# Designed miniproteins, single chains: the designs that were tried, part 7

Each design is a single chain, and the fold is of that chain. pLDDT is the mean over its residues in the fold that is shown.

## One batch from the design tools (miniprotein)

Design m208
Fold by ESMFold2-Fast:
Structure m208 (fold): chain A 70 residues (1-70)
Amino acid sequence: GLHPSIVPALQFLYQQKVEQVSLQTLSVAASLDQNAVNEIEAKLRAAGLDPDKPVPLTTLAEVLGVQLPE
C-alpha cells in the first residue's frame, strides 16, 4: 500500500504551484522511509518513468492514484 503521508504532501505541493517534483523532494515533504521510497520508485519505473529525474506533479499523482484538488 502507498504511504498515507503521500496524499497530503502531493496536494500541498500542488497548492504551492509546484510543476515538477523529484522523488527526493517528495520523500522529504512526506517524511518517507526507504521502504516507501522504494515502492514509489518501483511504481514510477512500471509506468515508464525515470525515478532519478523530476516528474510532472500531475503525472506523479496519476501514477500513485492520488486525486489533486480542483
Scores: mean pLDDT 79

Design m209
Fold by ESMFold2-Fast:
Structure m209 (fold): chain A 55 residues (1-55)
Amino acid sequence: MKEKLIELVEKIKSTLSEEGQKEVEPYIERLQKATDIEEAKEFTQKAVELADKHL
């Protein structure tokens, strides 16, 4: 599950400008280090919301 979320946010990051990538990067790092699925979902949601603002 967590691995699929990481793949999702990394794909989203790759479509963003350099500025957008820098803004979402901290949440991707948090997601990678998350040991709980609830944390993983929270960081995924925040990364997606930030990415949407850069569309």
Scores: mean pLDDT 77

Design m210
Fold by ESMFold2-Fast:
Structure m210 (fold): chain A 69 residues (1-69)
Amino acid sequence: NQNSSNRIRRMADVVDPIDPNVSQQLRDLADQISNATTSSQIIQLSSQAGDLIDNNLSDDQRRQVGDQF
């Protein structure tokens, strides 16, 4: 769970200079993942993080985020 949370937080750091609102939402999701008690919650929250990126970032911006991992 901490690994998933840390991955989303790192993603938020990369997204911050591109879209600080999306970055903040990713940090909020990472906090929720860190506090999640079931694998189902972690999967759902991780899916929401992906949806935020897909819905708010351009193809080029998504590629930049992916390249940083």
Scores: mean pLDDT 79

Design m211
Fold by ESMFold2-Fast:
Structure m211 (fold): chain A 65 residues (1-65)
Amino acid sequence: SMKTLELPPMSKETAELIKQAAEEEGMKAEVRFAGVEVTPEGPRELYSVTITGDAQQIEFIQKQL
């Protein structure tokens, strides 16, 4: 069975690294623009990462979070 996990929004660089790691493990990963975080230092773009894989793989990842 297939399961999907959506991670909290993060920087584009981190999102792309997570996508690469997930794809290397045979999972599907998508990076999408999630919005802008307003910080005292200025605006920062945030991106969501959605990982789709076998239910056992996704459950393992969820336990690490």
Scores: mean pLDDT 84

Design m212
Fold by ESMFold2-Fast:
Structure m212 (fold): chain A 71 residues (1-71)
Amino acid sequence: GDVEKAEQYLDQAEEALRRGNGQEAIQYAQQALKYALRAIDNGDILKGIGLALRAIGLLFEAGMQLGTPMP
């Protein structure tokens, strides 16, 4: 289901971050967020919110890995 797909994409995003591939991590985290939001729409509200927050966190982390930190 959507929850399982979101979890799979989160795992792929975390693995991409571990390998230093922030660009790939962003792509996987975006897919995870998409499926997390679909899970909310389909009634898995609590799980979907948790997965969406994790995806947003990974997007932020990957963005920082790719960008120059602001002083």
Scores: mean pLDDT 82

Design m213
Fold by ESMFold2-Fast:
Structure m213 (fold): chain A 99 residues (1-99)
Amino acid sequence: MTKEQEDAIKFTAIGLLAAAAVFESERDPKAAAESYRTIADLVEENEVTPEMLRILAETARKLGYDEYAEEFERLREQGASPQEVADVLRKLAEDLEKK
């Protein structure tokens, strides 16, 4: 598989998981948290793009976590490492699970 094909599949998976988390957040916060943990695992193993960070910021904002949305936007502007993005995603998942 080409890198471009792998990146497209990962980007699509991240977008779908983040959308699922927003949809399920009120009904099942634990399922939403698990979706974000899966995104963190995908990000940690792969290159992070500005478009991925934009999607993560937008979905965090829709969940009412404006502070996490601002952090993802900051990471997008500064060029974050995969580990930094994964760490923020895991913190967001932990906060979702506490609801």
Scores: mean pLDDT 74

Design m214
Fold by ESMFold2-Fast:
Order: structure tokens, then sequence, then C-alpha cells
Structure m214 (fold): chain A 96 residues (1-96)
């Protein structure tokens, strides 16, 4: 159940981050920050569940999102966060 919770959190972060990035109503910086935040939450859940690879994937996605946000590439930041969360979901599913 802990691995399932981590996988669901990471999947939700990936889907939410992608949806917000594609919605276009938030603007680039807000979309990037939101995606990074959701990926960070997924990483925290994965870490608590003991899914180290999922946590690592989430951290990498959050770092990529932060770099893109600082470069003014909000859409790229949102996509990077969503991709990190997707990798975290896959790693958490493998750990379950």
Amino acid sequence: SAGEAAARAARGAAEGGLALTEDGTLGGEVAGGTAAGLTGIAGGVAKIAGAEEAAEAAIRGAEEAQRATLAGRGREAGLAGAEGARRAAEAAEEAA
C-alpha cells in the first residue's frame, strides 16, 4: 500500500502538472512552479514509502523544472516536472 500510495501521488503530480502546463491560463512561471511543487510532494511520499528510485526521479524532475523556470521557460519547466513525476510513478510501481 505504501508503494501504491507513492505511485498514485507521482501519477497525480504528472497528470496535474501536464494539465496545468497545457491549460495555458496560469502563465509560464506559475505553471513551472506548480509542476515542481507537485513533483516535490510525490518525491516526499515516495521517500516515506521507501521507494528510493521514485524519490530520486522526482528530485531530478523538480531540479529540471527549477532550472527551466529560472531560464524563463515556464512551459519547459512544467513538462520537466511532469516527466519527473511520471518516472517516479514508474519506479514506485516497480517497488510495489
Scores: mean pLDDT 66

Design m215
Fold by ESMFold2-Fast:
Structure m215 (fold): chain A 85 residues (1-85)
Amino acid sequence: AFDAALDAAIAEARKNPDAELAELLVRALEAARAGDGEAEEEYLRRAGELAKATGKEEELRATMAAIQAVFRAHREALEAAVEAS
């Protein structure tokens, strides 16, 4: 269930038009899957710095919003399943 949400979030990250930003976001999500919070934070920080340096902050915000929408939908589905049980 959560793995499916992570796979969907990784697919959204790969849609970023900047290949290097996409790679950093994918690595952050894979670190989250592994439970490596330090690596996740580091990759997200690098993505933010790269986006600022290359003028890709808008593309990063759009990709992050799509990733957040995936996790929000997953959380809402879990809450609905608990209520229906």
Scores: mean pLDDT 82

Design m216
Fold by ESMFold2-Fast:
Order: C-alpha cells, then structure tokens, then sequence
Structure m216 (fold): chain A 91 residues (1-91)
C-alpha cells in the first residue's frame, strides 16, 4: 500500500540506508526508472553516519512528510508533522 511505502521510506532514512534503497521505494511508488550511483550510496551512508539519532529522526520524518504529500496521504502527512513538532518541543 502507498502508506506502507511512505513509512518504509521514512524507516530507510532513519536507519541510514543508502540512497539506492530510497530510490527503490520511490520507483515502486511512482513506477519510476530512477537509480542511484555507487557514489551517491557512499555519500548517503557517510552523511547518515555523521548525523545524531535526533537528526536522523528529523530526516526520516521529513522523508515521510514529502512522500505522504506527493501520494496524497493527508493522515500520514499530519502524523509526520505532529511527530516533528514533538521532537522540536523536547528542548
């Protein structure tokens, strides 16, 4: 289901998976031909390794928000935005 794909995209970002995994999810959602290069995979892994757990959660929620918006999933979009607000309120 499209909602499950949006959640999987967020999970992939949270786990710091390489760009190729996100591109696979994107291709499944949109029937798209997009691919990631090995250089993009290494760059995405390096970037994820330099993020704190909190920063990875923020990135994951932004990925979920973006996919939910593109797929027209208002409930998931609201959920992602609410969780982002909660993270920023934890200060």
Amino acid sequence: MKEELAREAGRAALEGRPASELVKIYSKIFGKEATATPEQDEASRAAAANLSERQRRIVALHVMETVAEKLGLPELLEEARKQLDEIFAEE
Scores: mean pLDDT 73

Design m217
Fold by ESMFold2-Fast:
Structure m217 (fold): chain A 62 residues (1-62)
Amino acid sequence: SAEIAALRELLAELDAEIEKLKAKLAAGDYSVQRQLAQLESARGIVEAALDFELELQRRREA
């Protein structure tokens, strides 16, 4: 569905941004620590939304 495609795209974008912030933190830029934690939290919310949409799709097919 369009919703599943959009959530997968958003999840991929969040993963890319999280990896950039992890690289900065590993290089000693501690100023990104809070932003990294917030993005990891946001990623969890998007992943839960994706799982919910996939479950709804499975139930419609069953």
Scores: mean pLDDT 86

Design m218
Fold by ESMFold2-Fast:
Structure m218 (fold): chain A 75 residues (1-75)
Amino acid sequence: MSKSEAVARIIGLVLRGIGDLLEGNLDQALEDFKTALELAKKHFGVEEAVRLAESLAQHFPELRDGLEKIREELA
């Protein structure tokens, strides 16, 4: 997977997670965000993945605890 392909996949997973969250599927939203964050770490490094996790937690406070656990796993 190229970096451009990784960006497209990450964006798609974030949008899917937002869709799941809007439908009240918190566990599925966290799974989608976790997959996006793992791809971000793999292709852009841990610092960028942590930044994305912090941004998601800032915008989706109902997922903050789950996102903080994922962030700890990324470090």
Scores: mean pLDDT 84

Design m219
Fold by ESMFold2-Fast:
Structure m219 (fold): chain A 62 residues (1-62)
Amino acid sequence: DAAAQAAAQAARKAQLQKEIDEGVYDLAFAVYSTVLYKRPNPPPEVVEEARKLAEELMKRNK
């Protein structure tokens, strides 16, 4: 059924987006956790760098 196939595609796309979001969140959390472990109050610049790094890693991995 074409309608069922379209629904399955939409569900798979949503799941892929969730996996990407989870991956980015996990990487960002790992980087944040590493920074926070060394510094309880990291400067905003370091926090921003951690976010950029996590996003770049996700983009490279795909």
Scores: mean pLDDT 64

Design m220
Fold by ESMFold2-Fast:
Structure m220 (fold): chain A 72 residues (1-72)
Amino acid sequence: SLVEKGKGIFRSLLERLGKEKATAAEIAEALGISKKAASEALNYLEKLGAVKKEVRTNPRTGEKVTYYSVAE
């Protein structure tokens, strides 16, 4: 839902990503919100072109980790 998830959440999210790239889980912990709320906010900002998504694969385990950062 784009209807008010608390005032300033998008601002705080972009400020956090402006300092360092992060996963949805790290954003959730930093902002005190659920992983679902963090993922929905990040997906919304990615669709607007404000955030970019990068998938990194661990060559030893094959595990994929998704990072988000401010788009340029």
Scores: mean pLDDT 77

Design m221
Fold by ESMFold2-Fast:
Structure m221 (fold): chain A 80 residues (1-80)
Amino acid sequence: SAKEELLELLERLVESGKPLTQEEKDELGKLASEALKGASDEEIAEITKALVELVEALDLKESKEKREEYLEKIKELLEK
């Protein structure tokens, strides 16, 4: 599913700990769009905010623990 592909990408990005490449940003955008198909405006806003927070954490090279914290939040939002 698109949600599973999105989560696999996010897990790979968290493990790498590096800022996203343009290709990874494009892939993330496509997978997020598909995973959020049929979601409410509120759900889209919450998940988009969490994704932005994770991208910023990677750009700032925050600790693995902090990156995994953002990933867990995204997983919880996607599983609802």
Scores: mean pLDDT 82

Design m222
Fold by ESMFold2-Fast:
Structure m222 (fold): chain A 118 residues (1-118)
Amino acid sequence: MKEEILKIAEKYLTPEQQKLLRSYLALVDEDPVGVAIALLTAFRELEKNKELRDKISPEELAILYAVLAILHEKGYIPKEDFERAKKLILSYLEEKKDTDPEAVERAKKFIEAVEKLL
């Protein structure tokens, strides 16, 4: 799964975004529980704060989805929490479609490709 996600990232993400994804994946290997807690906490904060949602890029949302998918596949995130976070990510991408449609489309294609690995 991780190697397949990195291969998908080469098609849809910039080198800088790929480096961010690799950094998160390395943290998942070292401290999966800590990363799971941090991400679920971050999603609760994003749900409350539109200014934070406006600052996060479509591609960063797609990277967070990939990390959540790996954590869920490894058993560190329950299905209910994963499905909730997925719905929030897709909702936040929808909020951005009028201002950044090309980045949103790229992020959605990345998410769809990662989802096929689950």
Scores: mean pLDDT 85

Design m223
Fold by ESMFold2-Fast:
Structure m223 (fold): chain A 87 residues (1-87)
Amino acid sequence: SKEEKVKEILKELIEKLKALAEENPGYRGLLDSLIKQIQSMIDSNTSISNVIKALEIWAEMARSMGYEELAEILEEAVEKLKEIEES
């Protein structure tokens, strides 16, 4: 189902953010907060459109702060989610 595909993308996103946090301990607090918010979206079955909105906002904020790798990871997840929404 679309819901199962969304959850898989969000789980993969969490794993990528965990890896980024291990490599960048200075950003761990921010990344741990984002991971918790993404897990909450999975647990509450947040709609695809609302997930995309949240991730796009976080990607823009990451870009503005110079967290380029974080922004790229979030942007990739948004692209995958948009493909599911359009299918």
Scores: mean pLDDT 86

Design m224
Fold by ESMFold2-Fast:
Structure m224 (fold): chain A 68 residues (1-68)
Amino acid sequence: DETAAMLDRLLEGFQRALELAKAGKVDEAHRVLQETGRELGIELVMADTPEELAKQAELGIAQLEAVR
């Protein structure tokens, strides 16, 4: 299932980015999201602060889980 595989990969990327953002590692979180976006052909817009980036990742995870 192409869609399920894509959603799983995107979910993994957001979960990793959330972990890094909570640790204050914004640059690493941005790198993870950029890599995930490139692999899936998606351009991801990212927040500049750890707090906002964590909120963005949490929202993304919730939205992705809602469509699975």
Scores: mean pLDDT 78

Design m225
Fold by ESMFold2-Fast:
Structure m225 (fold): chain A 98 residues (1-98)
Amino acid sequence: SMKQILEESTKLLKEAAARAAAATTLEEAKAILKEAVTEITKKLNRPEEGEYTLEEIDKATTKKEMLTIALLTAMQMYVELKDEESAEEVYKLLRELL
């Protein structure tokens, strides 16, 4: 179901963001978030948004910039899918990591 996919995607994103924030290098953090973004956008059938987000993550020069890109993109996707609860959870995570 769409609700289950959204819940699983939110959980995956939160776990990936925490791991990326804890990563010792920017390269490791990027790899973690890029993998999560690829899986999430594939599950939500949003591959074009995924490709754009991956490109922006690759351009990021800090973990803060990279996390902001990934989390803001996910929040926008959840808002578009009318999942305000998941969008709010991602917003809270962004505020904690920013």
Scores: mean pLDDT 84

Design m226
Fold by ESMFold2-Fast:
Structure m226 (fold): chain A 100 residues (1-100)
Amino acid sequence: MSVLEEEIELKAGEKKKVTILLVTQDDPRVRGIVTAKAEDGVKVTVKVLSVTTVEPWVRVVGDPVTVNGPTVGKATVEIESLSGRRGVMTVEVEFEAEKL
């Protein structure tokens, strides 16, 4: 399984949207992990806004997993090519940082 990792930093009061492309090329299964980090005393809230593809041979494996928390928020999305063909999944994640 291939893994794509993206990391961003948030300050209290910021909201950021991250778009990642998961591509099944060398591996029929790909995991995308998007992490937002904030300073102490800041809570990060994560929302997966969309997981989209126009390619019928690409599927999400299970459900997207989100973890909200103090200082760190994370979204994990896994995809699989059912035919082993190259395919692309677009994932949009929103992070919001609020001071506790």
Scores: mean pLDDT 85

Design m227
Fold by ESMFold2-Fast:
Structure m227 (fold): chain A 82 residues (1-82)
Amino acid sequence: SNEEKLSKIYQEFVSLLLEGYNKGIISSEELSEMISLLQKFVGTKDEKSYEKLLELIDEISKKDKEFGEKLRKLLDEMKKLA
């Protein structure tokens, strides 16, 4: 189902955020904010949360382009299933 696919991508996104934090690409503040925004986006389909996630991914992409592209791909997949 779309709900099962969304749950899997959500877990992959959170795992990727934790990897970025452990590698020093993402700060503890960015990690906390992105998890909060992700919960709002997936739970409520909130457009503002989606836009803020895009802005934060763009900032992360300036530090590590490949890592930012991976985050963006997962977010785009979640948006299609939302």
Scores: mean pLDDT 86

Design m228
Fold by ESMFold2-Fast:
Structure m228 (fold): chain A 75 residues (1-75)
Amino acid sequence: SERRRILQEIGRALEVARKAGLPKEVIDLLSEAANAAFYDREKAIELLQKVAEIARKMGHDEVVKEVERAIELLK
């Protein structure tokens, strides 16, 4: 249940990032965060924070919001 919800939120962030046209390196970080979420929550949060920083610098506020929502679920 909690595991499925976390995956759903990271999956949503991935979808929004793809639609926003973020580079492959950022999409890869999101995929790594999804994998890490099951065994290393701290690493997942760190990876998501890196994505949020990159998205913020690129002006993709919608991606930042979805990523921050995923971070809140992992805390």
Scores: mean pLDDT 84

Design m229
Fold by ESMFold2-Fast:
Structure m229 (fold): chain A 84 residues (1-84)
Amino acid sequence: SLRDERNALVAEAVKAAKAGDREKMAEYVERYRALLLEEGASPEAAEAARRALELAMEGVAAKEQGDDAAADALFAQAERAAGG
């Protein structure tokens, strides 16, 4: 299903973020946006979700580097982007 594909893309984005692979992370985040559009999300909703995932992946990368304060701030930004 498209939902299973989105969940798989999020899992791969997390792996890329932990590895510091910014190019792969951006690729999976953009594919996530494309799948939301395929599911009938508005362009605005798809972009909000893409931004939320991008911020969350930056948070994962910061946490992997031991910067818990930056990670917490990025996760809070991701929640705001997803919940607006």
Scores: mean pLDDT 86

Design m230
Fold by ESMFold2-Fast:
Structure m230 (fold): chain A 70 residues (1-70)
Amino acid sequence: MEALEKEYEEAKLQALAELYGIDAERARLDALLAAGKISQEEYDRRMAELDRRRAEVERRLKEAEERYKA
């Protein structure tokens, strides 16, 4: 049980770090677009990629939580 708890804690910390990175990159892209430093096409492409990465992180976290609770 302790090992499973540690694995879940590590999964949460890893997910949090990845989500922070994604949020920071989204904010950076918003700032670059507002400043005219990036094209709308590039912005849309990069945002779609971040959206995909966020969904994957959230799915992994949910799976880890369900495994820990089961």
Scores: mean pLDDT 81

Design m231
Fold by ESMFold2-Fast:
Structure m231 (fold): chain A 106 residues (1-106)
Amino acid sequence: SERELLLKAIAEILRAIGYEIEAEMETDPLRKARLLLEAAKAYLKAGELYYKVGDLELAKKYFEKALKLAKEALELAEAVGDEELAAEAKKLIEEAEKGIEEIEAK
């Protein structure tokens, strides 16, 4: 149901905010990158859920948040030479950009 999808979107947003707060407190760049990726994954999921219910404005907002955090995580992963984490961040960037493009094409 739409209500169930909206509740799941809210839960993912709260999860993302929690990871963002943890990332702000993290001084280790590798751990910070992982926390930013977890936040980005949660925002991506929220964007997908809003897209599914037809709220394109909120879907775009959360895809853009996911994109920003995934790009920050990529920068940190590349700085420390973690190729696996960088690849995960690049995949998330691609998924978020695709979501934004699908909305803008409408």
Scores: mean pLDDT 91

Design m232
Fold by ESMFold2-Fast:
Structure m232 (fold): chain A 69 residues (1-69)
Amino acid sequence: SFEQLELERTKKDLEELKDELSPENRATIETLLSRAEIKLNNGKSALDELLEADVLLGIEAIKIAVAKF
């Protein structure tokens, strides 16, 4: 399923950035991904949670990249 593949991709991206994220932002993204996993395991769409996690992680990745310069 597309949503399952997106969940696994976002989990991998989060793991790569985990040590550079604030504890608050990390916890927020982890909560969204946990909710997505529960929904998918129950046969429900998790598109909203996955989109929110992707946007938040993307913004944090940009902030981290900018802060290195």
Scores: mean pLDDT 86

Design m233
Fold by ESMFold2-Fast:
Structure m233 (fold): chain A 98 residues (1-98)
Amino acid sequence: AELEKEAEEALDTLLEKLSKFPSLEEQKKAIEDFFEGLIESVDNEELKEKLEEFKKALIEYLENPTEEIRKKLIELIKEIRLLLAAELSKTEVEEVRK
């Protein structure tokens, strides 16, 4: 429930920020530019795949906002957070070994 609520709040915050762009096309461009940069910065292939899936689902949601797509976005946020936490933990362990 807590992870679900945090994922929902993260999605709602992202959607609120996106709503400040003047058009749907500008919102899509902002999403594509942000996620392409983020995906390029990540070495984990599973995390790259989940980020690509989230990007595509977010664009789809902006074009056709359904409860099913919203639930998919929330689940993807949860999965991405877990993968990112695992990568950060691995990086910290590797830094300590140096």
Scores: mean pLDDT 78

Design m234
Fold by ESMFold2-Fast:
Structure m234 (fold): chain A 74 residues (1-74)
Amino acid sequence: SREEEIRRLDREIVRLVQEAVAHADDPERLRELRARLAELYDRLLGLITDPANRASYEAKRDSLLAIFDALLAE
């Protein structure tokens, strides 16, 4: 179901963010994780039908990508 896929993607995103924290000083790994994060959010957002939930997830995606971009700009 869509709900099961959303839960799966959400869990994968959480694991990826934890991996990024563990590898914050590894620019190559951060670039790989950033690309994967963007892909996972694109897939998750495609499954969200509620506008308020969609906006919330878009804000979370944008916030996380901005953090990655700030770290990679160093």
Scores: mean pLDDT 85

Design m235
Fold by ESMFold2-Fast:
Structure m235 (fold): chain A 74 residues (1-74)
Amino acid sequence: MIDMKEVDEAMATMALTVAIKSGDVEELVETAERLTRRTGDAEMVKELVRELGEKYKVPEEALKAALEAIERAA
């Protein structure tokens, strides 16, 4: 049962990584918002966005836009 949350986290990580690698700020924002609404776990999605944003050197403006979208979706 706890494994379902781990699956959601793994899928969210993959979706966010794809969006970040696309280089499209709008796609990153839409993906972060969609994942927050689907999982109901804004803190998990925020943490993944921060970690992946640092790893892939996402521009600060794009990171802020994604984090604001997560807060609006929560």
Scores: mean pLDDT 79

Design m236
Fold by ESMFold2-Fast:
Structure m236 (fold): chain A 65 residues (1-65)
Amino acid sequence: MEKLLEAIRKAVEHMLRGDYAGTVEAAEQAKKLAEETLDKATVDRINSMMETLVLLARARAARLA
């Protein structure tokens, strides 16, 4: 649980800094860690949040490029 929460925190922190590459990497790591929780509802919720964050990060990166 601690590693999962840390990964989610890092993804949000990277996003707030404008580090979109770091945001995507941390979000993907959080998704992998969520798969180990064995709670389908929690996994689905985390995957949904991380997918939204990745989509937003990629959209921001594309606009700045």
Scores: mean pLDDT 76

Design m237
Fold by ESMFold2-Fast:
Structure m237 (fold): chain A 69 residues (1-69)
Amino acid sequence: MIVVAEVVGRTAEAQALLDAHAEEARLVIDEEVSDLAARLRAERLMADVAVRTGVPGSQLEARLTRLEE
């Protein structure tokens, strides 16, 4: 959480990263166990991004949910 102003400026980049990860999860839809693994990876990535960017979790969750739907 160092240099919060710079980290917050990366919000768009963080969301783009989440977008890419959501698409990766879709690629494994045919594999039930792989879909679960992809979901766990996405959750861990989201947590790391939230810590790094200081973006509110609710905002990141809303974005990720819309990508999954």
Scores: mean pLDDT 54

Design m238
Fold by ESMFold2-Fast:
Structure m238 (fold): chain A 65 residues (1-65)
Amino acid sequence: MRVTLNFRNVRVPQDLLDELRRLLTESARRGMEANGAEEITLDVDLDHPEDVVREGIEGLRRGLA
């Protein structure tokens, strides 16, 4: 399984970017396992306020729990 993440318009702190990368990779891996996919590419546009990105991270954590 291979997950490729492409981030554009990064304006958030590195710690948030790292957390988002970790959560998106885990979410993608679960989706790939459920669908029998070997590769996935996610293009993520971060041209959003930091608060919106933080809310997205919280939503991902809840979805993965």
Scores: mean pLDDT 81

Design m239
Fold by ESMFold2-Fast:
Structure m239 (fold): chain A 78 residues (1-78)
Amino acid sequence: MKVLDKEEALQAFEEMLALTDDPELQAAIARAKERFAAITDEALANEMSVLAAEALEALKAGDWVALERALLPLLTHT
């Protein structure tokens, strides 16, 4: 899997928002992006960048279980 920097992770969230028409999923992705952008701890930001990459790949693959797993930490931390 490609390791994303913070800017690339934010772009991954924008791509996810463009790929879905589900309003509940769009709201979850937008909240995850907002929470990720608010992270000031560098180690946590690096860890969550991996989850952003995983979420984008899961969405492109239609793997809802993997998408939920990747988004859940972003929705519950910070």
Scores: mean pLDDT 75

Design m240
Fold by ESMFold2-Fast:
Structure m240 (fold): chain A 73 residues (1-73)
Amino acid sequence: DELKKEIQKMSRKERSELLSKRLGIPLSLAERIIDAVEKGDHDELSLLVQELVDGGLSPEQQQLLKTFISAIG
């Protein structure tokens, strides 16, 4: 996947900014998601993902989030 390869080449800051912009979420929340993935904090990551899905994330945004998680973790 081209997006996954692009994400893997990005700095932590660039990853956070891209995720924030693409999901329409605050940068601080994007940073928390990336932190949870990098730390292997599956409980926090699951809660954050559920909050976003419950908040109305589109199927395309959900797929993008999964791509980010798989690229970083």
Scores: mean pLDDT 81

Design m241
Fold by ESMFold2-Fast:
Structure m241 (fold): chain A 64 residues (1-64)
Amino acid sequence: AEPVSFSVEIKSDDYETLKEEVRKALEEAGFSSDETAENIALGLKDLGYKAGEKFSVSYQRVTA
């Protein structure tokens, strides 16, 4: 597994908007995984994210 880090900018308190921003950040970092985007968005929601916040995300790839 190869660790990768990237940042996610939160533009809205809405979960669907958060999921979209996470998905776009993953795509810009070179990832293509809808499930990963959903799981990260749910995790950020549980952490109490707010609009205007920026998170650092670390993700390990299992396969290339």
Scores: mean pLDDT 67

Design m242
Fold by ESMFold2-Fast:
Structure m242 (fold): chain A 80 residues (1-80)
Amino acid sequence: TSPKESLELLFSSFDTDGDGVITRDELREALTRQMGREPSEELVDAFMSLFDLDKSGVITRDEFIEAFTQISVYKKEDFA
C-alpha cells in the first residue's frame, strides 16, 4: 500500500459523512476513538490549525495528505 493510499484511508476514517472534508466534529470523534476519551476543545483547535492550511474551518483531503506528505518529503529533500 502506498503512503498516499494509507493517508486517504485514514482521512476516510475521519470523514464520517464522506463529504471529502474533515469537520471539527469529525476530528473530535476521531481523536476520541484514538485516545479512548473525548479531547479538549483546545486540543481539537490545535489539530485544526495544524492541518487547515486554507483557514476554511475544515480539513480537505488534499490538505490532510499534503501536510503528512510534506513532513515526510521535507526530511528527504536534502541530498542523501
Scores: mean pLDDT 67

Design m243
Fold by ESMFold2-Fast:
Structure m243 (fold): chain A 80 residues (1-80)
Amino acid sequence: MEITLEVLEDGSVKITADGKTYVLKKGESVKVGNVTFTLLEADENYALVKVEGEIELEGNLFKSGTIRLFVGEVRKGVVK
């Protein structure tokens, strides 16, 4: 399923997938499809998100790890 990851001005991470919207705060986790997202760290500059599972981000397959997102950044991907 298609997803969109966005870092908000307060350092929370907004995940939109399959018509649903999730907002992660530091220490929170959400499962979207077969992938679990956890917000590990956030400040006014970036958010650090742990990903457990397979995600395709901007055409590249990513299998489990950590993504750094910058405030105001919008990233698109596909959850397997």
Scores: mean pLDDT 78

